# Ledger of designs, part 97: designed miniproteins, single chains, continued (3)

Each design is a single chain, and the fold is of that chain. pLDDT is the mean over its residues in the fold that is shown.

## One batch from the design tools (miniprotein)

Design m11362
Fold by ESMFold2-Fast:
Structure m11362 (fold): chain A 94 residues (1-94)
Amino acid sequence: SRQEKIDKILEYAKKTPPEELTIRKIAEAVGVSRGTVSRLAYLLIFGELRNKNGQDIVAEALKTSRSKAIPLALWHIAHKDLLSMLRIQFEYKR
């Protein structure tokens, strides 16, 4: 099912360092094609863009190189709760 594949993609992204996260490694870990990972990644990114908090997460990922933007957007989406907590802590300290 689509949801099972999405859950596995996000779980892999959550436990993988962002510098090591690639579409290829996600595909190998989840057992799907790279095309499937890219398609589901775009669906997740479009879903986040519908909400202000998701727009902020995607905007942060898009500050990186275009070749790494999609894997990094997935990493930020997987860590959105943690990143929101860390962002609040950094903003209150400065």
Scores: mean pLDDT 68

Design m11363
Fold by ESMFold2-Fast:
Structure m11363 (fold): chain A 65 residues (1-65)
Amino acid sequence: MTQLTPQAGSYLGRASYLIRQGSPRSQIEDLIRQAYLSQYGRLPDDDTIDRTIDQLRDRLRQSDS
């Protein structure tokens, strides 16, 4: 994650917070889309969104250890 822009990192941080709070998937997806748009200048596909959500969940599990 050291390659992320500050804006992309901020959106992913908010997405992680929403995942931890059990927020609606649509809100989490919107933040991930904003992160990818900021980082790469294009919207991610659904597979990329799903993988990103899984990665954020895995990181949260590691942080809780």
Scores: mean pLDDT 77

Design m11364
Fold by ESMFold2-Fast:
Structure m11364 (fold): chain A 116 residues (1-116)
Amino acid sequence: MVEMVESGGGTVAEGGTLTLTGTATGPSRGIVGASWYRQAPGQPPQLLIVGGSIRAKTARPGFQGSIEGNTATLTLSDLRREDTAVYTVDAVVATEIDGKLRLVGVTGAGVPVTVV
């Protein structure tokens, strides 16, 4: 079964840069699409990136997404204290099930980011 393993969270200084990754594991043939979301305490989820690299209109310019093979990357630049949140990747992964190529949706567990 395909899983998304997220990494790169932690504590970072205001104005800093942080890179988060989601890696597809198991019988993955590659990530074909990825969206990044964040949820701050007491706030609704906010869309940041769609289609691997397209920034949502409500996301500020410091957020950049990319996909290469089995890895989706989110780079957070010019971090602010309000960027403190859990960041989650929702990916569409190509895999083989019963000898047929299929597209499956897989969600990462989320990684916490704290800006101090």
Scores: mean pLDDT 84

Design m11365
Fold by ESMFold2-Fast:
Structure m11365 (fold): chain A 72 residues (1-72)
Amino acid sequence: APSPAEVQAQLDALVRELQEKVAAGTATVAEVQEATDKLIALLRQLITDPEELARVIAELEEMREQLIAYLE
């Protein structure tokens, strides 16, 4: 199983890639949706507190909706 440090490195890389694509104007709705799903999966491995996990997921879902609205 990956270590917490390895999972965090994967999360950091995924966030950076998505931010770069959004900033460059090359991100698609499908890429934002897929990246958000992958981020949620990684966060479930890192965050053991269910209340903290639920709050972070809600924040990501809101950010996803705002980004999709911006891209459409």
Scores: mean pLDDT 79

Design m11366
Fold by ESMFold2-Fast:
Structure m11366 (fold): chain A 89 residues (1-89)
Amino acid sequence: SEEEFEELVIRYGDVRRELDRLIAQLEKVDPTAAARYRAEFAELDAEFQKVLDDYLAGKLTLEQAISRLKNILERMEKLVEDARARLAA
């Protein structure tokens, strides 16, 4: 649904802010890990933006866009958990 699509976009904004914050903290204590997470985050961010662009261009149905966005968000949320674990170690 359009409502589900909008909720995924909101969740994406929240996850991006959390990753930016965690990576900034990691840069102070583990710059090598921070650089790796930054690169992975940039790739996932680009994939998310491409799904949005493809959907708006009519290249994806709403259901296809939602499915792809959910997959990308799950991978981004895993990065959040991995970065938190690294900071706690």
Scores: mean pLDDT 89

Design m11367
Fold by ESMFold2-Fast:
Structure m11367 (fold): chain A 117 residues (1-117)
Amino acid sequence: MKEAVDEAIKLVEDAIETLRRVLEKYQRGEITPEQAYATAKAVLDALIREFERLKALSKDPEIQKEIDEMINELRELKAQLDAEFAADPSRVPEMLQRAIDFLEKVKKKLEEIKKKL
């Protein structure tokens, strides 16, 4: 379990770095709002799948519950970003920053779970 949580932390770190690079490219005019949003959506989808896998590997109901809560929060964020992008694509920098901030909180929660193991 501790190793699986470490893998999840690394995946969240990689996701944060990917979103930061996408934000920088968008700010430089190198990618479109549609491309930036598509990458953010793909990153969140990949994390949801990985957390569902981590939940299935856990035998501790309390840890499964904490992971399930993070999955639900990721799905809620994705739905909010979908709605905001449909309303105003020019807000993609704010959306990317919100996703980054959210993933930093997820990383902190995973580090707290690891301390309980």
Scores: mean pLDDT 85

Design m11368
Fold by ESMFold2-Fast:
Structure m11368 (fold): chain A 75 residues (1-75)
Amino acid sequence: SVSDTVRFSVERMLLNAGVPRDKAEELAQKIGDAVENEDFEEIKSLLEEAVKLGVSKETAQALYNTIKFMIEKEK
């Protein structure tokens, strides 16, 4: 459920940043998979990719902190 919530949030964030839907869906799925596996290094790496696609560094950092908090509190 955390993974699904994060995937949806990431997809919306990427779309709002102007990322094309197909790329947004692909990256959101990869981040969701990394969240399901609790792979924080992979989550961080994929969020850096989101920054390269136009997401602000501040937004990506805030999302990383939120994901980490959600995993720790909802697991």
Scores: mean pLDDT 82

Design m11369
Fold by ESMFold2-Fast:
Structure m11369 (fold): chain A 97 residues (1-97)
Amino acid sequence: MLEELIKEAQETLDSAQRLRPVAPDSALPALDDTISYAQSVIDFAKQGDVHFAALSARNLIDSAGRLLSLSNDSAKAEAQELLDKAGETGYYATKAS
C-alpha cells in the first residue's frame, strides 16, 4: 500500500541518516547507498512507479544488510533496526506492486 510504503521508506531514511555519525568509515559507502535507495523508494512511490519503487526497496534491503555486516559493536543495534525497517519497506513495496 503506497502511503505505508512512503512512511516506512521515510523512517528507514531517517534511521540511516542518524547512523552517519557512528558508522565506521568502511561502512559509509553502504550507508550512502542505503540513504540513496530509501530516497529512491520515496520518490518512485510518490510518482506511482511501483515497479521502480520495488526495485529500489530490494536494493535498500541489500545495502542495509551490507551496512550491518560492516558495523562495529557500537552501531550494530541501530544497523539491525535499519535493516528491519528496510525489510518493512520491501514488504509494502511488494504489496503495492
Scores: mean pLDDT 83

Design m11370
Fold by ESMFold2-Fast:
Structure m11370 (fold): chain A 90 residues (1-90)
Amino acid sequence: MSGREAGEKAIELARRVEEDGSDVESLRKGAEYVGIAEKNGDSRGAGEGGRRLTRVSLRHPEAGLSLTTPVQREVAEKLREIGDEFQASL
C-alpha cells in the first residue's frame, strides 16, 4: 500500500478508537499503519495518527501501544532510566 493510504488508515483507526473506545487489536493495527506510513514517506499521516493513537493508549495503559515494538520499548526503557537517575540526583 502507499504511504498516504497507510497514513489515512492510521488516522481513521485513531478516530474510531477515540469515538468507540479502546480495543487492543485496533490500537495495534493503527500502530502498524503508522509504521508503514512513516517508512513510505507520509510523515504527516504517521505523525498525526501516531499522536492520536498514543493519546488513546495513555488512557488505556494495558494496551501498551507505544511499547509494542521492540525499538519503542528500548527507547522507553532508556528514558525511564534517565528519569530515575535525575530523581536520584535530586
Scores: mean pLDDT 61

Design m11371
Fold by ESMFold2-Fast:
Structure m11371 (fold): chain A 100 residues (1-100)
Amino acid sequence: AEAERERRLEELKEEYVRLLAELRAGPAASEEELEETRKWLTEVMGAPQEGVDEVLKEVRSREELEFVKKLAEAVKEKAGKVSYEESLEILIEIAREALA
């Protein structure tokens, strides 16, 4: 049923939001760590600088930097259309890996 799928998506969203809060609660990222990550994303991952700058300006913690790096690797490796549910499951797993 559509309602059952919607409940599943809400549960995944709640877990993802919880993990994002845990990532942000970690130790603050240094300016050097932010710059090294910006360089890696543009030079190694080939991400557009404008997109990298928009993402990194919102980053506060080291765990958020690790999440961004792991997410960039996952996006590059899994390039293609995924469902919203699959996207949330992938984001949750990457967030858990960044917290470990």
Scores: mean pLDDT 76

Design m11372
Fold by ESMFold2-Fast:
Structure m11372 (fold): chain A 67 residues (1-67)
Amino acid sequence: LTDEQKQAVLKAAKYGVDRAGDDWEAIDRVVQEIARAAMENKDETDVEKIYERLQAAVDAELARLAA
């Protein structure tokens, strides 16, 4: 990962952890989904697009956990 991609990942991790609250299982699952989505987007260099995709992955996983 480039430094720009790492910054997008850190920003998404902060967003996801904040949304998951004190639920360690939800935090773990959100972190795993961020890692997966980051690897799927390893060839994308646009930080804003990476962040949008990582945020979408977080939102999708949290919605799945709430179901």
Scores: mean pLDDT 77

Design m11373
Fold by ESMFold2-Fast:
Structure m11373 (fold): chain A 96 residues (1-96)
Amino acid sequence: SLSPESLEGIRYLEEAIPEALRLVGGPTTPEQGLKIALLAYWIAARKHDYEGMEELALLLLDRLGERGLPPEVVERLRELIRNRASAEEVARVLNA
């Protein structure tokens, strides 16, 4: 029941997950899982210009805000994503 576009998006995520995991590091908690997912979507968005991946990264950022990430950090991350910042820069702010 997945569309071809959804399957392509999953493949882009599978490619991006190892790099996102490397950048976040450490044992996974639910919070670290969301950070890894955000970075995987952002890496895929930057590398493939895949429609919706940037939107999914931003939705995960909103979810991290709901789970206690400070509003100023959320806004800084949103600015970095808007300005097409590197995965390393986004990861640095996420891990601060």
Scores: mean pLDDT 77

Design m11374
Fold by ESMFold2-Fast:
Structure m11374 (fold): chain A 60 residues (1-60)
Amino acid sequence: GKEAKVAALVEKGFSVENAEKLVQEDFPIKLAEIALKETEGDVEKAIEYLNNHSVAALPE
């Protein structure tokens, strides 16, 4: 469920609010974590990052 994905992101050091926004967009948890790390926890930039990168491709 969404709660499990939010909990996984929170355990990795992200805020509940940022985790919930990413989970609402239904991105895979590993890609969401990479995007948040790449954007220094800016959830809106993380969503933009994920939309600009194929969910089937790993970022560099």
Scores: mean pLDDT 71

Design m11375
Fold by ESMFold2-Fast:
Parts: C-alpha cells; sequence; structure tokens
Structure m11375 (fold): chain A 83 residues (1-83)
C-alpha cells in the first residue's frame, strides 16, 4: 500500500544518511548486502502495491524513487569507504 511504500522510502533514506558497516565485514560485502537488501525491499513493496490495486503510474513512480535511493545509498557507501 501507499503506507508501506512511504515506510520503505523512509527506511532507505535513513540508510543513505548512516552507512551501517559491521565491525568484521569487508567494505565490498557491506555494500553488496545493502544493495541486495534495498532491491529485495523494492520488489516486496511493489508486489504488495500491485496486489492492493495501486495504479500503474503510482507503482512506477515508487519503483523509480526507490531505485534512485538505492543508487544514492550505494554511492554514499562507496564514498565513505574511500575516505
Amino acid sequence: SKEKAEEAIEYLEGLKERPGLKADESPETALKRTEERGKKLKEEVIELMRREGASEEFIEETEKKMEELIKEIVERYEKALKA
């Protein structure tokens, strides 16, 4: 639903602000894990929205927004790891 899409976007925005590296995890592994988690969350939210009868336009906009956030998170993690 719209609420789940908003929750997912808020969660991704939170990840973008605070990279969550595990103490014993390699930077590359942390980046891959974060990207895969974001992609899975996107798929789950989109499927839920589709099942609940959201418009195709709203689904497409939500997917694009989440994809954008995932890319920004990946870029931020890569920058943090190079600094």
Scores: mean pLDDT 75

Design m11376
Fold by ESMFold2-Fast:
Parts: structure tokens; C-alpha cells; sequence
Structure m11376 (fold): chain A 63 residues (1-63)
């Protein structure tokens, strides 16, 4: 699975990889929890966005 740093780097510099990360998480949520594709994607997008925002906040605290 991807690290927080890899997710953040994809968000900043690699939109294609960022989409792959969201897609993989959505598929995992469908498999583990029986979610619909639409609901799994929405949750996956929210989770990945939360990871990016938390990492950016952490980096600001280190300045």
C-alpha cells in the first residue's frame, strides 16, 4: 500500500497516480465492506483528501 508521503507527492505532482490511489482504495472498500462503487469512491476520495490535509498541517507545524 501507499505511504502518506507517496499520496501527498501524487497529489502535488502526479494526478494520474493520485487517481490510481483513490481507485485502489475504492476497490478495497467495495471488497471489505460490500459498498457500492459510487459510495466506495466518495469515501475513498474523502479519506485520501483527509490524509493530504493532515500531512500538510503536520509539515506547517514543523516550520
Amino acid sequence: MYTVEEIYEAYKNDPEKYKEIVDELAKALQKEFGLSPEKARKIAEEMVKGIVEAYERQKKLEE
Scores: mean pLDDT 79

Design m11377
Fold by ESMFold2-Fast:
Structure m11377 (fold): chain A 56 residues (1-56)
Amino acid sequence: DDKLIQDIMDKYGFSKDQAQQIVDVAKGFMKSMGLPDSMLKPIAYMFAYSDYKYRQ
């Protein structure tokens, strides 16, 4: 999702590759948990925030 990748880059200052990896991790998590695609955006934001906080 290009829009989601762009939003993560803009909000947290990640590179495109880093934002893509966060989205890919979120997709993998959703697949393992059987969650619907509608949950991708909130889950990806949670992963982005956690990664951002870890860098602090």
Scores: mean pLDDT 78

Design m11378
Fold by ESMFold2-Fast:
Structure m11378 (fold): chain A 56 residues (1-56)
Amino acid sequence: SALEEALARQLFAFDPGADEEAARKMIEALFAHLGLSEEQVEAIVALLQELQRQAA
């Protein structure tokens, strides 16, 4: 649970989302670890795009 909290914060945080390669790996790791649904995948992708836009 603490690990899941840390992972969720990192995925939605501004700093880690700035790295394209890191973001892709984090998404893939989350798929394997939590078994994300399509809705969760779409939400994460949208958030990462927003984070990159804000960082850029």
Scores: mean pLDDT 59

Design m11379
Fold by ESMFold2-Fast:
Structure m11379 (fold): chain A 90 residues (1-90)
Amino acid sequence: IEPLSEEQRELVRRMVKAILEFGDEGKLSRKQMDVAVELAERAGLTGLGVAMIRIAAAVSLVAQKNRGVEPDESEEAVEEFRRRLEEIVE
């Protein structure tokens, strides 16, 4: 497995930060995890980069559930999350 480039590392860092912040707001669900992976792949991340995004989303969702906050599958939460990540990848 090859290490991430500097540009890819910065992209992963920004996406992970947004994922963690959204999870702290209690608005994550499986749908937002799927959006994060979709946008990571669209941005050209592969292998390790995509794995890091998937892990960050999964860990954030587990942390949210452990706090007693149920997944937010609303269209509003999904679209807000998509917009936050699109500002990072585009």
Scores: mean pLDDT 81

Design m11380
Fold by ESMFold2-Fast:
Structure m11380 (fold): chain A 111 residues (1-111)
Amino acid sequence: MEEEIEELVRLLREGSEEALREVLERLREILRNGSLEELKKILEAMREAAEKDPATLASLGRLGEMLAASLGKEWRSTGDAAADVEEIRRLLIEEDIEEGVKLLEEAVRKV
């Protein structure tokens, strides 16, 4: 788990579109598996890394913009690591709820 947090922070620092897509996919998987505590640890590590490095902060903003776009929403980075992480957390939870609703609808239709 700690090694995975370090790897995700490294991908965020790299900031390529491919690296950011991999970060987003892993965050989605962690939340789907019910690991809210793990998600919080990763987001805290990302916030701390972004506060120390402007390039990582810019990558964090792009990650949030990619997530918002996947939900059909418009959002722009604030330039504040804590605010950007909080919005990413909110968007991830909203997406997880939407997927949960789809799964419940499918289960009801199978009955």
Scores: mean pLDDT 79

Design m11381
Fold by ESMFold2-Fast:
Structure m11381 (fold): chain A 66 residues (1-66)
Amino acid sequence: GGEVLEETEDYVLVREGDTVVAYVTSKKPPTPAQAVAIMMRALAIAVEEGLSKAVLRFGVTREEAL
């Protein structure tokens, strides 16, 4: 698995190679504004880590993300 960079109730950010993957684990479907906020957080962490990519993944459980 990847390195866990941040974990919340709504998402897990995981470093997978050159990419920060934001696994959306919220039990309610995120609103478009919430999805944008998660993506912006993933991009901020990617910049901090010197990584070139950030992506969102939906339809996963926290167990599958970790």
Scores: mean pLDDT 78

Design m11382
Fold by ESMFold2-Fast:
Structure m11382 (fold): chain A 81 residues (1-81)
Amino acid sequence: SLKEKADQLEKKGVEAFEKGNYDEAIKYFREAAELYLQAGDVEKAISAATLAVIAEGKKNNMTYEELKKKIDEREAEIRAA
């Protein structure tokens, strides 16, 4: 199912993040979020999208304020979809 594929991508994202491979982590988390959204799992889509923003923050040394703003914006986008 789309949700099972999204779960696998989220796991790959976590593995990449733990290894410091932030670009791979971002890619996998974003792909997982899109598949969760297609499956109708809005809360899982928000969770995966939040992980993608956290990985972006690690890669780019974002401030807490920048992270919070991007997380809030992405949550709003997903809930509006």
Scores: mean pLDDT 88

Design m11383
Fold by ESMFold2-Fast:
Structure m11383 (fold): chain A 67 residues (1-67)
Amino acid sequence: SAEEAARAAEEAARAGEGDAARSAKQAYLMHKNGDTAGGAAASYEAARVAPNEEARRAALEAMKLGQ
């Protein structure tokens, strides 16, 4: 669901830093607004540049839940 995807993206933003945290925060806003495609793309970018395993897993979960 969009709510679950947004929650996962928020967790990714809290666990990440720099560009990863910014991309995850963007994903959070997009998922909250029902922009499924934008949220998934931002979640993927957050996962790609994630600085640690926790941030990466949360971002990937946000991408999956947003579909």
Scores: mean pLDDT 82

Design m11384
Fold by ESMFold2-Fast:
Structure m11384 (fold): chain A 68 residues (1-68)
Amino acid sequence: MVVTTEDYELAIEILEELHKQGVLKPGMSIEEVLAKAEEAIRERVPAEHREGVLEFVRRLMETLRKAD
């Protein structure tokens, strides 16, 4: 799947909003984070970008885990 700059910006915005709202907690699994992100994506992201944004969120979470 090709991920666009817009998908990246939307993924970051969603993750920042979830953090700001206290929805993302220490010790959450990638699956739990993806479930919360998918819910926000359904409400805020146009259908054409939803798969790309969700894929980018997954990749960001995996990258952060590998940085440990």
Scores: mean pLDDT 74

Design m11385
Fold by ESMFold2-Fast:
Structure m11385 (fold): chain A 97 residues (1-97)
Amino acid sequence: SAQITALKQQVTTLKEKVNELPEVPVSRLPPPLLDAQVNVGLADLLRALEMPDSLILEKLQLALDALQTFVDSGSGASKATALSTLQDIETTLNELA
């Protein structure tokens, strides 16, 4: 319960941060914005991978891959995929709570 609540909060926060990012490659973003909105969010998500069940772990890995593609390319399609996968994780966590 407590671990699921913590993971849900991390996923919600990361989803909000990603949604606010412009559709440009990470190399075009100023370092403070990159650190605050992408690097910290990715670190939180990676930490969450230590505690999820196998279903959540698979979805978290898909979200990470989509986020990495978005960060590298600035692609709107990759951003949409990342947001959709994060939303699916949040929905699954709500069902497990």
Scores: mean pLDDT 66

Design m11386
Fold by ESMFold2-Fast:
Structure m11386 (fold): chain A 69 residues (1-69)
Amino acid sequence: MVEELEKRLREQYEAAAALPVDFGEERAQELEKALLPLAEEWKPAVEERDALLAKELGVERGESEDDPP
């Protein structure tokens, strides 16, 4: 389920943010290094989720005002 994936992804992001408490240049590099593999795994999951949402929701997802003129 998409909610389960989002929860898991959010926990991974929070885990990276919880590493050192003191924020600085070194932490920025550590976050980039830690998030890189997570981002690569997250990208296909997000793309798949967005494709499913576009298919299910399409134009019906409460945006009737975006209807073409």
Scores: mean pLDDT 61

Design m11387
Fold by ESMFold2-Fast:
Structure m11387 (fold): chain A 58 residues (1-58)
Amino acid sequence: MAKLKQLKEQFKKKLKEIAASAGMEVTEEDIERALKVIENAAEEKGVPVEKLLEGFIK
C-alpha cells in the first residue's frame, strides 16, 4: 500500500503554510494544479511521484 496519499496531504499543508508566511492565499485549484505538475515531472523523469513529493516537502 502506497504512502502517496499521506505525501499529497503533507504537500497540500506545506503549500498552505508557505502561502500564509508570504501573506497570500491558495485555492483548492492551485493545490490540485501544483500536484499535477509534480506528477507530470515525475513521469517525465521516470521516477515515482512519492520521491519528488518527499524531496519537495522536506
Scores: mean pLDDT 76

Design m11388
Fold by ESMFold2-Fast:
Structure m11388 (fold): chain A 68 residues (1-68)
Amino acid sequence: SAMDEINARMLELGALLAQLSPDTVEALVADYQARVDAVEARHGRVSVDELLAILDDTLAAARAAIAA
């Protein structure tokens, strides 16, 4: 289900964030929240597809930070 896909990405994100410095975690979480807020401001809600896209971008950023 769509909720299972969101949950799987959230679990992976949590595991990646556990490997990063607190400052990097704060920056990634702030960027994620800003993207969610921007979609809500534009559309009045966040669709599953939009949330998955934001999560995928955040996961990619977290993976890049670990590889740096």
Scores: mean pLDDT 87

Design m11389
Fold by ESMFold2-Fast:
Structure m11389 (fold): chain A 72 residues (1-72)
Amino acid sequence: SAAEEAGRALDEGARALREAEREKDPRKYTGYYILAIGHFTQAELLMGSPEKAIEAGSEEGRRAAEKLGLGK
């Protein structure tokens, strides 16, 4: 379902954001951060709104999306 795909996209975004937060190289940090934004954008498009996308995610996915300002 769209909700399941959105949830997976949020989880992938959360993983990318965790990699970004651990990275000391600014280029690698930026690459992971862009990947995180891309995954969260996919979740938003699948659910039709940032709020619904956040609801589809795991707790980890939701917290990562909130850190990036999705749904604010």
Scores: mean pLDDT 77

Design m11390
Fold by ESMFold2-Fast:
Structure m11390 (fold): chain A 80 residues (1-80)
Amino acid sequence: MALEEAVEELRKLIKEGKSPQEILDILLRVYDEFGEEAAREVLREIYKLMGIPESEISDEDIDAEVARLREYKKNREKLK
């Protein structure tokens, strides 16, 4: 999946009110295919879609969410 395609899928899921699990699955896919930096960029886009201004999105907040993605990946491996 291209990064732009992942962002569009996330926009669609957020607008449709889909489960957090479906949003998380796409974030984990971005992390796996494009790495941590791409996941950071996608998280910033999600925050903007949620109405959080760019100026309020700190690197520390993004780091915390990326750490959560690592934990979700570990949990997904246990649930398979």
Scores: mean pLDDT 71

Design m11391
Fold by ESMFold2-Fast:
Structure m11391 (fold): chain A 70 residues (1-70)
Amino acid sequence: MKEREERIYETMLKNAEDFLKWAREHNAPEEVIQKIEKGIEEGKKNKDNPEKATLILQETLTWAMKEWRA
């Protein structure tokens, strides 16, 4: 139900923020950092639709992990 969707969103947002911090600490390319930042911002803008927000964050992380293979 809605509470589960909200918890999934919270978990995905935390994962995205943690990944952004790790990427910055490991000198990820500027393009990767900017994409993650924009994805997090877009996810937060859609927080009232947790399913959509989660998909945005998940797609952002999937892209970043494929693009940046350290």
Scores: mean pLDDT 81

Design m11392
Fold by ESMFold2-Fast:
Structure m11392 (fold): chain A 70 residues (1-70)
Amino acid sequence: SAREAALETVRQYLLNSSEDARSVTIESAIDTARKIDPELAKELEEAVKAGDIDAIAEQIVRLGELLAES
């Protein structure tokens, strides 16, 4: 499915990016999420704190879906 492909793409990007590139991407995603869905921002922050790449990818995909409908 398109969603499954998006999740795998984001997950692979996070795993293959440098620490600096990953940090910048995640920080930008959190900042954007805080402006449109503070609850999503909190879930993303908790996933980052836990080091849960799958949860981080899920929240970033959800943010992308919300941005597409904004």
Scores: mean pLDDT 83

Design m11393
Fold by ESMFold2-Fast:
Structure m11393 (fold): chain A 118 residues (1-118)
Amino acid sequence: KIDEAAEAITRALELYARRLVDQLRAEHPDMSDEEIYERALELAREGFPGFGEAAVASVKAVWARDQGNDELAEQYRKEAYEAVKKILEELEKNGVDIDKLYEQARAFLEAEERARAA
């Protein structure tokens, strides 16, 4: 189901965006929060060919949540989800196996869950 794949990929992108922001903060302690998020947006756009719009929205959701703006974070997460869904619909129309992308996203999420439980 496209909706299940889109949700799994969106969650994976949000976790990636969180790790990217945290890593940039650790590597650049002298950078402002604004500079960290601007750099994260640049890297997200370049780092995910085909999913750049969704990755950017995921970074914006992380930024909004870090500022305590849960409503704005939810809006950006919805933007990321809709972008992923649109990409998956286009890929399916072109004969790409979206089930494989879903399985990859699920494996990533399961690995992250195990790491937090251990």
Scores: mean pLDDT 81

Design m11394
Fold by ESMFold2-Fast:
Structure m11394 (fold): chain A 105 residues (1-105)
Amino acid sequence: SMAREEREIEEIKEILGLPEDASREEIEEALEEEIRRMAERMGVEPEGLRLFREAAAEALELQEREGLSDEEAARLAYERLLERARERGLAKLQELAERNLRLGE
């Protein structure tokens, strides 16, 4: 609903420390900067963080639909991340996925 979207936008502005009159472009720029900072903290490329978040969401949906354990869902997420990282040449994301898959063995 529009009311829900407006509330979510207001929460995003507050979290990012933006003024109430911030434009969509200013919100998008602040989100990209926060993604960059998070990627630096995780030691991955910004594109790698986006793929990580997508894989995590896919794993959660599979866990809810198929009744997978947390360990099985995490393994599938990292296996998908490894394939996507290799396809896109994201060396840091590839290393993160490989490391986490080894820890699960």
Scores: mean pLDDT 78

Design m11395
Fold by ESMFold2-Fast:
Structure m11395 (fold): chain A 77 residues (1-77)
Amino acid sequence: DPAERAAFEVFYFLQLNFDLSLEELDEIVRIVIEGVKTGNVEEAAKRIRDFLLEKGYSEEEAETVAKFVERVLKKYS
């Protein structure tokens, strides 16, 4: 399942590189799955960037995650 593979890649990347809560990880994974299902890569990446900024992460951190998600979604879309 492309959605499960995309979600796993994003979850693994975030676990290694960021100190995110399980609740924050679950929300990001949910957005990734929706992005694969709809094919709306740009919207999914934007939602993740906005979510991280709302949670108090830096612009640089939020953009790094959003770019990684966009790359993963393009691979599985």
Scores: mean pLDDT 82

Design m11396
Fold by ESMFold2-Fast:
Structure m11396 (fold): chain A 80 residues (1-80)
Amino acid sequence: SAEEKLKKAKELLKEGKGEEAAKQVLEAGTELDKSKNLGVQLNSGVAQLAAAVGITVGKPEEGAKLGIKLLEKALKGDSS
């Protein structure tokens, strides 16, 4: 689930594995893109962009941190 991938991303960040954490953010975001909730889709889309940009510019840890915050916001908004 997206929540499980988000938990894994947080664990990877604690281990200093920023790129792997960003990859977990990308996977969680792609699962949430299937949501019917537009707010969830928007937050997941921005989280995926943050993770991808972070990897591309050599700051995957920063991208993963931002992506995690956005995914947490998406998950809190999806109660249906």
Scores: mean pLDDT 78

